# Designed miniproteins, single chains, continued (5), part 19

Each design is a single chain, and the fold is of that chain. pLDDT is the mean over its residues in the fold that is shown.

## One batch from the design tools (miniprotein)

Design m16631
Fold by ESMFold2-Fast:
Structure m16631 (fold): chain A 82 residues (1-82)
Amino acid sequence: DVEKAVNELKEVYKSHSPMQTVLHVLDLLTDESRSKESIEAVKKLFEKLLKEDPELREAWEYMKTVAGDIVDEEFEKYEKLL
């Protein structure tokens, strides 16, 4: 359900920290049980939020740095999904 995935991200974004929002997106994008349509909708919303929110962008850039150094395989998988 695309609407459910989008609304879930919006709720996490409003009520949780920027880092928790990034982790939620990573978990959702790597969840094999999710539909392709739900993943694409979440990616589109996340990209929009990253452009509008500097704190979320900083958390994302930090996560990319940490993932690249510590979890290269997970970083490559995530980058291919975005």
Scores: mean pLDDT 73

Design m16632
Fold by ESMFold2-Fast:
Structure m16632 (fold): chain A 117 residues (1-117)
Amino acid sequence: MDPEEARKKGEEARKLSASKDKEKQLEAAKLALEAAQSEDGEAQAAAAGAGGGLSASKDKETQLLGAKAVLLAAQSEDGEALGAALGGGIIASKSKDEETKKLGEEAKKIALERLSK
């Protein structure tokens, strides 16, 4: 995915993640996951921000996809993306869903280790 396409997906994920509509939140989580898979730091940071918020969703699919986007962003080489992934990981780690919680804890660990180097 080219950087411009990745950034557009990250920005759309942020916009849709603010919606109270379940279908729009799920679409946001899917877009965040795609943006997080890019090598663009801005797209990864947007993905982690959207994904972190979405990991608090009452919908399990949206919650898991959001947490996965945060975990991918935690593996970024970009400091802004790592900071966003640390924040998103903290949110996901507070989940009542065990899978989402584990993804959040792992994202926190990876992002903190990478930020410390």
Scores: mean pLDDT 86

Design m16633
Fold by ESMFold2-Fast:
Structure m16633 (fold): chain A 90 residues (1-90)
Amino acid sequence: MSDSEAAAKLTAAGILAAAAEFALEQGDYRAAAEEAKAALELLIELEEAGYSDPSLYRRVVEAAERIIPHAPEELAEELKELLKRLEEAR
């Protein structure tokens, strides 16, 4: 992964985290879960490539954990698996 690709993915993950938080506050649990999923997938790619942002990591993990109890079952299971993969990538 190039540094410019990593910077773009960090920015995208931050935007998705903010969108997930907003959707959660609106009670749109499906949108919140899908946005958190996209943010987690980007963070996994970044960690596996050696790029880390501890603040963004904590933000996305906290958002996903808050979303999981309210998410549709299939998305909740996907989020749990992605959280496990993200922890393993560190």
Scores: mean pLDDT 86

Design m16634
Fold by ESMFold2-Fast:
Structure m16634 (fold): chain A 69 residues (1-69)
Amino acid sequence: LERLVLEEVARLLGESPEEAIAEVGEANAYRAAAGALLALMAGGRELSEELLEGLKAVLEKYGEVLRPT
């Protein structure tokens, strides 16, 4: 589920999920992907139900720095 978030953002950026993980580490790659999807939503992009569930899973597991609290 979390992997779908990373794969979608990597696809949009023209890179592989493995390249993103290699550059910044796994937790940072997932947090960056979640942040990118949140920015797209703020800009009016509608995400699929599956991507929304994946985003929630990433934020729960890795998202302390993205949470307001």
Scores: mean pLDDT 73

Design m16635
Fold by ESMFold2-Fast:
Parts: structure tokens; C-alpha cells; sequence
Structure m16635 (fold): chain A 76 residues (1-76)
């Protein structure tokens, strides 16, 4: 788990540094959840939350993203 999480965090950092939007990454997480890959979606959301916190995002902003993903997972 930790090694997988660390790899996903590194991937997300590189993507954000390359100019990809947070919204694009969130959409991919939602697509994974809708495809039935719920575990992967949860791990990717955890990785994104930790990366955003490190980059100075507020807990409230991270919570809004997490709530959106959780609702999509529950609806899938």
C-alpha cells in the first residue's frame, strides 16, 4: 500500500508540474470508480489529497473534492 501510494503521489506531482489541472485528475478518479475500480479510486484520491495539502491547498478545498468523489463512488 505505502509503495503504491508513494508512486501515485509522485505521478500526480509530475502531472501538476506539467500543467495538468486538478479537475482532470479528479475526473479520472471518478471514471475509475464508475468502472468498478473502487479501491484504485480511493488510493488515487488519498494520493491527490496528500499532494494538494503539500502544495498548500486548504483542508476545506480538499474535503470538497473528496466529497464529490465519494458521492460518485456511492452512486456507482
Amino acid sequence: MKAELDKLKEEIEKRLDAGESVDKIVDEIIEEAKAGKIRLAIIRMTALSEVLRKRGASIKDIQKISDKVTKEIADA
Scores: mean pLDDT 80

Design m16636
Fold by ESMFold2-Fast:
Structure m16636 (fold): chain A 99 residues (1-99)
Amino acid sequence: MPPITITDPITGKTFVASSVEEARQLALDATFEYADKNKDGLISYEEFKELLLSVAPNATEEEIEAAFKLLDKDNDGVISYEELRAYYSEVFGVELKPR
């Protein structure tokens, strides 16, 4: 089959893979790895803000805070891989693979 292209729901970046499932998983994994600057396995508010501003430089603090709160399901002030995976699973309408 021709390569499948999907758009990341947070960054708007496109990802290409041999299947739609692979492309969706790649978007999740690449976005998390890019955001997790200190490699602690968690995305802080500051790392998330840097991620969003890299693709949407005119985003307001209020827009960034609203997006962070939607992803931070347990309200602990950080986004885990599982919280990001849950969001991508909701957006794509399919359960994505855990790490």
Scores: mean pLDDT 77

Design m16637
Fold by ESMFold2-Fast:
Structure m16637 (fold): chain A 94 residues (1-94)
Amino acid sequence: YLSEEEVRERVRELERWVLARAAAETDPARRRELLSMLAFYRRMMEELVEEHGRLDRSAAERMEELLRTAVEEGRPVDEFMAELQAVYQEVRAA
């Protein structure tokens, strides 16, 4: 398990990375998508940590990898949100 503090640190690291990518993005539509994906990821992580006070390390890594892959491979926002929501529901059910 990751503590609430460890999860917040990991979220901040990913936030810095996505914000740097968004700042370098010349397409305003894609920049908006990157910021939307980040906001959704942050909300899902905050909800899990607030509810449980901790998060399983493998679950956190899966959610982080979904965001990284979506950003790096230029995946659609709706596809990313659906995939992240599915993992979020699976984690909550455990």
Scores: mean pLDDT 85

Design m16638
Fold by ESMFold2-Fast:
Structure m16638 (fold): chain A 70 residues (1-70)
Amino acid sequence: SAEERYREALERFLAARDGPLKVQADAMYELAKAAVELGTPEGKAIARSIANLLRQLGLTEKADEIEKLL
């Protein structure tokens, strides 16, 4: 389910939080996709926040990919 994918993505994100940037960025991207798949306003807000964070980190391509899902 979308909820299961979101939970798995969130767990990966939390595990990656203090790790290398590439691992954090990949986990953030997967979390954003899973958040959009929830189909809720809250999920879209989470994805937008992640896109903004990735943009601030200079990962503009990943941020743009997330914004295309919104």
Scores: mean pLDDT 85

Design m16639
Fold by ESMFold2-Fast:
Structure m16639 (fold): chain A 68 residues (1-68)
Amino acid sequence: SMEELERLERELLRLYLEAQERNDQAAVATIEATGKEVKALKDAGASIEEIIAVLRRGIAEVRRLLAE
């Protein structure tokens, strides 16, 4: 849903701020790569479901990196 998309985009932004505060370069790079992929999907007219899947995958990887 659009509400789920907006929630995940806010979560990615929150994680970006946390990664920067921790100076976690791997987490920052993963967030930036996820953001670029999301933008490319939006520009290509991809479904909300496809964009949500990319955001979920990126957020999971960022959380894994921040837990190290």
Scores: mean pLDDT 89

Design m16640
Fold by ESMFold2-Fast:
Structure m16640 (fold): chain A 88 residues (1-88)
Amino acid sequence: MEREEQERERERWREEALEKIPAIAEEVYKNLNDETRKALQELADRVLAELEKRGALTAEDRAVLAALAADSSVEAIEAFLRVMVRFR
């Protein structure tokens, strides 16, 4: 019973987080400078390492992280933020 309530709260939080991702990604993109890009890349590297350590890393996650490193577009940032929501 406690587990079902926690799962519902987590699912609700994930839905709310996913709805906010486009706005957050656009804000991050608008404020992109060399320091922010470096911080975002370092965060992506840490997330990749942690997901790999947990055995939770998918081929899609690797593609998203690679795209973020190469692109730093709004779409790449959105995709990365969605991976972060799943990682929690």
Scores: mean pLDDT 72

Design m16641
Fold by ESMFold2-Fast:
Structure m16641 (fold): chain A 80 residues (1-80)
Amino acid sequence: SVREEIFAKMHYIGIEASILVIENASRKFPEKAAYLAQVKNQLLQLKKQFLEAMRQKNFDKAFDVFVQAQQLELQTWQYL
């Protein structure tokens, strides 16, 4: 449905943006490169979980995964 497409697009873009932010942080904080690579890998796993939840039409799970990705990004900035 159109609602499902909009939900998927908006939240998927959010996860992709988090990945881009962490990639950009790796350029600014080369001394934290190993940690930031681990965070990026965790975000990629969350992206996979988001897509799987969307495929199953489990919107509650998809939203929970999106929130986890946003929280991981925030925690990373607090650590830097």
Scores: mean pLDDT 83

Design m16642
Fold by ESMFold2-Fast:
Structure m16642 (fold): chain A 61 residues (1-61)
Amino acid sequence: MDEETRKSNVLAAARLSGPETFKAVLKAYYEGKSPEEMLEEGEKENPRTRELYEEVARRTA
């Protein structure tokens, strides 16, 4: 899976985590951070962001 697809899946997971998590992850995306760095920012707002990312990634595989 390419990096842009992984970033898109992280953004989808962040949206499911709530508006504050989505805002933090979207900021990281526009700052050019990696998918892993975006996930780390999401986890600071909502620790469940990684679990939600795994669900999104499974559905898009």
Scores: mean pLDDT 82

Design m16643
Fold by ESMFold2-Fast:
Order: C-alpha cells, then sequence, then structure tokens
Structure m16643 (fold): chain A 91 residues (1-91)
C-alpha cells in the first residue's frame, strides 16, 4: 500500500523539521523520493522551498534540474553542469 511519493515526501519533511534534524538527513530523504519517481523539477522546488539558503539543498536542486534537462549525459558532464547551475542559483 504505497503512499503517493509527493504526500510521503511532505510528511517526512515535516517530521524532520519538527525533530530539528540536520539538513543532511533532509537531503537524503529527498534523494530517496527521487528514486521512487518524484520528478526532478518537483524535487528541486521542494529542496529550495525547505531552505533556500542551505548550500547542500541548493546543490540538490541544481543536480535535479541538471538531470531533468540532461538525463543521458555522463556523470562528469553532469557534475560540471551542476556547478554552473549552482552558481546561477547563488547569483
Amino acid sequence: EPLPAEEELERQMEELEKQGVASRVLLEVLREAAKRGLSDRELAELALAADPENEELRRLAAQALTHAEHPDAPTEEKRAEVERRYEELLA
């Protein structure tokens, strides 16, 4: 009886915020949600909404957007594009 990925993710994020859990655990929860079919765009929006000033969540958003635009690109090319996109989100 799987819950919808979006609903389950929102529930987990609320629980982590209430527990005062570190951003690292939130980042891991978001990555797990992506593996279960949450769209890369939705993942990026949720990460930025949770803490737009957090560097790790901003990197996750950059990675998700890069994967959405370049799903078949090699990991090395994606890494370079993530850094470029991270800089754009920072500026």
Scores: mean pLDDT 64

Design m16644
Fold by ESMFold2-Fast:
Structure m16644 (fold): chain A 105 residues (1-105)
Amino acid sequence: MLEAQLEALREGLRLGAGEGAGAEELEARYEELAKESEERARAFALGAGAGAALRAALTAEPRVPLEEVLRAVDETAEALGLPEEVVEALRRELERRAAELEAEL
């Protein structure tokens, strides 16, 4: 039942973490999703923002801890009214992406 939101979240996280998408591409995809479902668009936006924050944290000198990114994500998700299941999935994806980005950086 949350599959569409989880898929949008994962797409946002992948693109926000730097898999070939600029801000204009992220905005265009958000608008596309918003036409279908506000919930999908919000999940995508949270994922994209979290991915960008994760990449920024991992490339910062000194490096920003993942725990601070996760805290900011939790606060933003609460403000957006997203289900806890979507937020929990995002935390797992952030941990996975942190490992992947560390291998790439």
Scores: mean pLDDT 72

Design m16645
Fold by ESMFold2-Fast:
Structure m16645 (fold): chain A 86 residues (1-86)
Amino acid sequence: MEEKVRELEREAERKRQEIVDFAKKMLDYGSGKTAVVLYSGLLASQAAKELRRKGLEMGVPEEVAERIANDLVRRTLAEVEKLADA
């Protein structure tokens, strides 16, 4: 169980990094902060949905998978907001 939870956490971290890297590219293209945060939020929500589904398939309890998925959204938005404010 702990090993499966760690695998799901690693997948969440990978998805977070992908979205943050995409947010950087949006800023490079001259997108405004609000647009970058909004679009990153949509991508994070989609990734969270997929992560929750994958976690359940792996046998991770729903409550744990939900927390990891919600944490992905929260961390991603915090990092994108910090990036947009730089």
Scores: mean pLDDT 84

Design m16646
Fold by ESMFold2-Fast:
Structure m16646 (fold): chain A 68 residues (1-68)
Amino acid sequence: RKVTPEEAAAILRAAGGEDVKVEGNTVTATSKDPTPLVLAARALPGTKSVEVEKLDDGTYKVTVTFEE
């Protein structure tokens, strides 16, 4: 049922995510438009939370946390 963080990273890259990193149960990605990343992350089974942070360079950092 649950997608692995590595599979989630691949999906976020396909949605336009850059600088995609996997750290335990957390995947982070950056994009100029966070909307496709947030929609993709919310569609993933096992997603616990999705957070969006605006960076100083005008891009957005999307952080996705998965259930165990």
Scores: mean pLDDT 79

Design m16647
Fold by ESMFold2-Fast:
Structure m16647 (fold): chain A 92 residues (1-92)
Amino acid sequence: MAPLRPEDFLVIVEAEKIAEGKWEVGVLVLGADGSMTYRIEEVEVENDEELIEKMVELAKRATPFPPEQLEIVERRVRKEGDKITIGLVLRP
């Protein structure tokens, strides 16, 4: 993969199942300038694919850029029981 650029955001999204079809999603956004943003949302989804798409959407919305301007440079998904973690590199 391409090396990180100064404008890139490293985003870690962690979802934990709190009830059937309901998840708590934490989003941590790290900018190369040392900026840090954290937010938590609850989402309702029918399956893991829908959850992953919502996690990516929340990651993009947590940056200062419109989601349509952001390129996903890298995506890594890890599933561990009732937890899903996504590591993303987003580029404006």
Scores: mean pLDDT 81

Design m16648
Fold by ESMFold2-Fast:
Formats: C-alpha cells, structure tokens, sequence
Structure m16648 (fold): chain A 68 residues (1-68)
C-alpha cells in the first residue's frame, strides 16, 4: 500500500513535470501508467486520472495513519 501510494505520487509529479517541459511522449506514457494503476481505460481524460489518483493517495495515506 505505501509503495503504491508513493508510485502514484511520483506519477503525478512526473506528469506535471512532463507537461511543463512539453514532453508529449512522456505525458502520454505517464497517462497510460496512471490509467493502468487506477483500473481506468487508457483513453480516460487527464483530469479524471489525476483526480482519481489524488483520491486514491488520500485513501491510502489515511489507512497508513490508522495502522499506527
């Protein structure tokens, strides 16, 4: 769970970095990785992917705190 949360956080970070640098290929790669990790279609919108990833990160982080 902690590994998955860290992976999702890194994917979001890398996504915005790729967008800022104008790396269209990297943006598409990360978008597909996010879709796969979240169980969403590869054609899911970036807004949906980012919102779902953030929601999942929040859920996982809360579970980590509850286990302490």
Amino acid sequence: EEERRKRLEKLIEDYFEAVRSGDKQKVEEIRKELAKELGLPEDASPVLLINRARGEIYRLRRKEIEKK
Scores: mean pLDDT 78

Design m16649
Fold by ESMFold2-Fast:
Structure m16649 (fold): chain A 69 residues (1-69)
Amino acid sequence: IEEEAKEFYKLIQQGKFPKVPDKPSEEVKKLALELGLNISDDELAYIEKRFPSLEEVKKFLEILKKLQE
């Protein structure tokens, strides 16, 4: 999870993030807002599809927030 969050952060910074437009669930979007995470809907949808559980998504977003700080 931590290593995956670092790789994801690198993809965003390098502009290598996939261009496929998608929308996250409202639950995942609320989690990102609660964490104060500055992230796009496309990026959230990518994370949601990669992790089958909301608990894993939440942990990933928490690590990503620490990397952005």
Scores: mean pLDDT 72

Design m16650
Fold by ESMFold2-Fast:
Structure m16650 (fold): chain A 72 residues (1-72)
Amino acid sequence: AAQIVHAVVAAGESKTITITASEDSTVTVKVYDSKGNLVSESTTDLAAGETLTLTITNTSDEPLYVEVRATP
């Protein structure tokens, strides 16, 4: 089953997100601006036991919205 996590990175903030795969999974990270526009997307394949560490730095004056989806 897919797992979904949402996060908010406040204006001028940096946030680190760590994902550890319990099974072979494809992780998709989408970042949206305050207007709902997709500003970045990345996809990474993780084997069981692998860890993905993401740091998102928001240099804008508005929040960024992050969606992390892990699909086996």
Scores: mean pLDDT 82

Design m16651
Fold by ESMFold2-Fast:
Structure m16651 (fold): chain A 97 residues (1-97)
Amino acid sequence: PLSMEEIKEIEEKGKEYAEKARKVAEEIIEEDPSLQTPEAKEAVEDAVALVGFFAIITGDLEKAILMALNILSSPNLYDPIGVEFLKKLAKKLGIKI
């Protein structure tokens, strides 16, 4: 059982992680011309939104990336651009997945 104060701390930390992931995503797009198409940018934005959502509920950036990767790797929601982007995001953040 989590207290309301612990939940708020998790949300605050998650918001910081979501913003960090968004900024690193912008750097990855600038460094990779294959991600500069409208379709690829949308896939990256969707992947970042998933990471942000899970970061806010977990307060853990590594868990957020792994959860987003699992979703985008599932047969029903498979997004190859999002999956490859999340691997680059993790590598740039020093996270091993």
Scores: mean pLDDT 83

Design m16652
Fold by ESMFold2-Fast:
Structure m16652 (fold): chain A 95 residues (1-95)
Amino acid sequence: GMKERKATFAFSLAVEAAARGDEERVQAAIDLLKEIFGDKSAEIAQKMVDAVRANPEKRDELLARFDAARAGMSPEAKAVLEQVEAEIDRKLAER
């Protein structure tokens, strides 16, 4: 459903932020996951982020994959991604 789509995008955005070295966005995305889906989702996101940080040599490949995914998105998928990005931006503005 919509909630699961938002979770998928929030996980992806946390991983992308980690690959970009954007620590504030990483934390905002994890906070959003915790707020919407509970502690277990935040713990899973943290493990994904830690894996990205442990493999800096794969950063450029990972970012290229995110760019390709964005380019191939349907309008409906883009709308959900934009909603999740707006919520992350809101959390960043509250800091």
Scores: mean pLDDT 82

Design m16653
Fold by ESMFold2-Fast:
Structure m16653 (fold): chain A 65 residues (1-65)
Amino acid sequence: RDNLWKDYDATWKQIVRDLVLGVLRGSGVSDDVIARIEKKVDELLAAGREQEIVAAADEIIAASE
């Protein structure tokens, strides 16, 4: 509450997470692959590495095929 940027950071991370997972579910990706991507997205968001989310998702999808 005392830091406006903390609220902003939490909000945009939630939006990014929802968008990524929503797109994957809409694209017919399997539930197992989505679960792996969700775990990786959570790890990357916690580490401040959100720019790596797309590359990590592609890598997990490729490894699951």
Scores: mean pLDDT 72

Design m16654
Fold by ESMFold2-Fast:
Structure m16654 (fold): chain A 120 residues (1-120)
Amino acid sequence: MKEIEKLYKELKEKLEKKFEEIKKLLEAGDYDGAREKAEEAYLEANKKLSEIVRLLLSISSEEEREKILKVYNEGLKKLEELKDELEDAWSNRAPGEKLAELFEEIIKEALETLEKMLEI
C-alpha cells in the first residue's frame, strides 16, 4: 500500500509540473512545444495508471478487482474523450487558455480515477 501511495504522489507532482511547463509554452506562443509536452504527460499518466492498477490488482480480492477494473475502465474512457477534445481544440487553433483548461481536466480525471481506485 505505501508503495502505491508513493507512486500516486510522484505522478501528481509530475503532472502538476508538466502542466506549469505547458502553460509557459502556451504563454510564449510555442503551441507545438506545448502539444508535445501535453502528449508526453498524457502517455506518462496512462503508464502510471496501468502500473498502479497492476499493483492494486496483485494485492486485491476478486470482488475488489472487479471494482478497481470498473473505476479504471470508466476513467480511461473519460481520458480518451478529453484527449480527443484537446486534439480537436489544438487542430482548430483554440486560444491557449482553452488548451490549458482541457489539459487541466485531463490531469484532474487521471488523479480522481487513481483516488477512487485507492479508496477500494
Scores: mean pLDDT 83

Design m16655
Fold by ESMFold2-Fast:
Structure m16655 (fold): chain A 91 residues (1-91)
Amino acid sequence: GLAELEAGLEAQVRALREAAERARALGADEAVVERLLEAARTLEELRPALLEAYAATGELTEETLPPEVAARLREADAAAEAGGDALAAAM
């Protein structure tokens, strides 16, 4: 439900921030840390809109999200993936 989505989003933001701290501890490029933190920040900014969309529709899909929110969520996903790939390459 809505509370589970909220907890899930919080867990994802936490995981991205933990990945950024791990990258920093491993001496990864600052750009890797910044990409992971950018993804976390974007998800935090989008959280109210995502929760509102879920409350209205019961579902979080590209079809149920406002186009601008869906675009920013894709950007956050891409940043998280790029940061994760760079972290894996640095390890």
Scores: mean pLDDT 78

Design m16656
Fold by ESMFold2-Fast:
Structure m16656 (fold): chain A 61 residues (1-61)
Amino acid sequence: MEVSLSEIVKEIEKKYGVKVSKRQVSLALTNTLSELVSKGISEELAIKIRETIEKLYEESK
């Protein structure tokens, strides 16, 4: 399972009514991953989100 960055960005923008950058999304998701894993909300999804963040950071180089 893979999570689309465009979907994540769109959901965050809709929820908060603001525009966000890929970097801001990456930082927010990285913080959220620790909490998600701790709460057991879906370790597999949390791992995929983390991998997506890391790939986006590398791809933006």
Scores: mean pLDDT 60

Design m16657
Fold by ESMFold2-Fast:
Structure m16657 (fold): chain A 83 residues (1-83)
Amino acid sequence: MIKPLSEVAKDIEKAARQTASYGIFVSGNDADEAVALALKAAAPILATLSPEDKKKMEELIKEYARERVDASGSVPDSVQAAL
């Protein structure tokens, strides 16, 4: 059975962000390619999820990848303590 929604949502969002960022980085601003690459990278994780959680993660990956491409076409250097 699935774990509590708050924990599931957090894990799914984190995984979706990571795989979407990878897809965007590799695809070079192509939203369709970014989604395809992100879903391919996430396939092992998606296989471990319940059907409901899998659907939610796929939706988040698509939304995140598309939103990122629409905003800047890539993941910029966010100056996140790395400089």
Scores: mean pLDDT 62

Design m16658
Fold by ESMFold2-Fast:
Structure m16658 (fold): chain A 97 residues (1-97)
Amino acid sequence: SSALAALRAEMDRLIALVQQNRSQFSADTQAVMNALIGALLRFRSHLSDSVPASDVAAVTAQVRSLISMIQSQDFSGLTAQARALQAAMDAVVARYP
């Protein structure tokens, strides 16, 4: 669907942005961001039309929030937001296996 295509595109943007800004992160933040990239790649492969549009929209909003934080170089709370996104993705996978 167009919503799934949009989410995949935003996930790809987030992955690229994390890789581009890796040197700006502390070692602890780099570890969390590396784990997030792995989670994004796994979630991206899981995405199908069986996932409701509301869940796709919710994850898309969280991905966009992280993109905004990195682009503004607001790294305060970045680890917490990354963990929140990972939890949201895990919850979707658990509901729609």
Scores: mean pLDDT 87

Design m16659
Fold by ESMFold2-Fast:
Structure m16659 (fold): chain A 70 residues (1-70)
Amino acid sequence: AMRDKRVDEALELLDAYEKNKDYDAILRIGGRFPEVGPYALLKVAERFPDLSDETIEAAKKAYEVLKKRR
């Protein structure tokens, strides 16, 4: 699906931004593409130790969905 290509592209961008240490860009992509949001937050978790309960719950749900799709 076209949406799957966008998610794959977003994951590649996350890796590129991590190399550049552009944490703001990582968070912007994670917020714009909810399917990659958990990965973006995990990459910068040390910068954001006060993750909200809602954010943690969303990350767990996204992981479960991805796990079942693979």
Scores: mean pLDDT 61

Design m16660
Fold by ESMFold2-Fast:
Structure m16660 (fold): chain A 69 residues (1-69)
Amino acid sequence: MEARKQALRELAERFEKMAIEAYKNGDYLKASEYFEKAADYYRQAGNESDAERHKKLAEEFKKKYEELK
């Protein structure tokens, strides 16, 4: 059970890194999607504060994408 939570946290961290990379490349839509995945995995791992922060980042980058249409 603990090993599963650690694996979920590692997945969340990987998606966070991919989101930051997408953002640096100007891909706000992918950044939003990856931050949303990171939030979901942090939530599953029991890291509610990290999940909430990444959910907010996903929403902010989604808004930036919509403004750049």
Scores: mean pLDDT 84

Design m16661
Fold by ESMFold2-Fast:
Structure m16661 (fold): chain A 76 residues (1-76)
Amino acid sequence: SKEKTIEAFEKDKTLTEEMKLKLKAMEIGAEIRELAPELPAEVQEELEKKVQEYLARNDLQSVVDLYEELLEEIKK
């Protein structure tokens, strides 16, 4: 699962904290992209733009927040 992949990054002592943050953000970003096809095309484009922006900044918290918002929206 994606959670186990993120956990593996956390446990890898050979990775720097910056590399761990980047890898975790990329994994969560990939999950967001997998869920995006269930949304209208315009929303998918905006979501992809946000994911790319947050990943470029290594902003893990913003990627996580976006993922949580997407899960809440899909459950409605």
Scores: mean pLDDT 71

Design m16662
Fold by ESMFold2-Fast:
Structure m16662 (fold): chain A 96 residues (1-96)
Amino acid sequence: MKKVLLVVFGDPDDKEGIEKAQKEINELIEKGYEVEVLFVSPEDVKGKNRENVLKAIEEAIKKADEVRFIDTGSEKYKQAAEEARKLVEEAVEKIK
């Protein structure tokens, strides 16, 4: 069984983003994947939290066959979403 890590970036109050993430999770489960979800908020990519989030993504990547990044698409958090994407790319480069 193939294990997929979904790194989901969003605000917990973003209804559209939560619906988007839930659809992708359900599709992967239907296809027979084992899904691990790591939720990253705008606060998690700031200051000291950034290092802890990077380490968490690195550890999760070691256990996964595939990594996917989901940006919930909030207009308010576009810059934080780019920082979250960079964290995932940095973690993949370190493990690869």
Scores: mean pLDDT 79

Design m16663
Fold by ESMFold2-Fast:
Structure m16663 (fold): chain A 55 residues (1-55)
Amino acid sequence: SLEEEFKKKMEEYLDKVIERRGLTPEQRQRLKQVAENMYKIKFEKVKKLPELKIE
């Protein structure tokens, strides 16, 4: 699924950014939790776009 690929890419990108910034493991976990909420909303919007295109 395209949405699943998008989510995985987002997570990988975020992890790389976090590592580059030299954040602590605790900060990493917290930021990932916030990001999970963010791409949940984004996922809903992205899901709407393909459906509108097909419809």
Scores: mean pLDDT 64

Design m16664
Fold by ESMFold2-Fast:
Parts: structure tokens; sequence; C-alpha cells
Structure m16664 (fold): chain A 89 residues (1-89)
């Protein structure tokens, strides 16, 4: 079961995202950017991309199921879940 781990990762990603946004907005001026600040921003962006990729994989699964459910066809829901399971191998 990945639910607890998934929730923990999502919580950290959600907490990190606004901090990264603030850093980018606050240090947008090249005049105010030290080399150390630029390196921290680059590192934070890489971590954000990695977290987004992890979350993306999980949300893709949920989105496929939701999209199928919106069609009102239970067989499409089952097919969507099957496709997600198949991509995991």
Amino acid sequence: ALSARVQAVLAEAEELAPRLEELLAGTKSDEDRSPETRELIQRALRLQAELTREVRGLTEEAELVLEAAESGDLSLVREARKRVAERRK
C-alpha cells in the first residue's frame, strides 16, 4: 500500500512548490542574484521536477479512472485501470 507514502510525498511537494515560486519571484532580478542563490534555485527546480514526475505518475492513474468514470461507462473505468497496471510492468 502506497497511500501513506504517496500522501507524504504530495504534502512535501505542495509545501515545496510555493517556496520555490517565492524564491523565483523574489530573485528574478539578476542584480540581486548571487551565484549561491542561483545554484539553490537550480537545485530546487530539479527537485521540483523530480517531485512533479513522481506526482504525475500517480495523478495520471487517477485522471484515467476519473475520465472513464465521467463517460458513465464502467467498462471504460475497468479498461483505464488495466492500462495503468500494464504500464507498471
Scores: mean pLDDT 59

Design m16665
Fold by ESMFold2-Fast:
Structure m16665 (fold): chain A 91 residues (1-91)
Amino acid sequence: SMLEEIIEEARELKEENKDDPLVQKAAELIIEAAELLLRDPYDPEAQLEAEILLGMARIIRGVLRLIGADPEVLERIDELIERLEEALKEL
């Protein structure tokens, strides 16, 4: 499923960036949001919580950009957030 793929890719991002606490946090927020939707896909409370977590991940991504993080890492985070936002829109 798309949500399971997002979780695995975000876990991979965490493993590749163990020394970057902001990348760790962004990936953790994405995983948590995807896990909420995977558990309770049609629950409006889970959907709202996932939206909030994605908003937090976008803020962290903004900070990463300001401090000159690797463009490939930023692109990876953007792709994960966009895929999860798309999954939310299809519910």
Scores: mean pLDDT 87

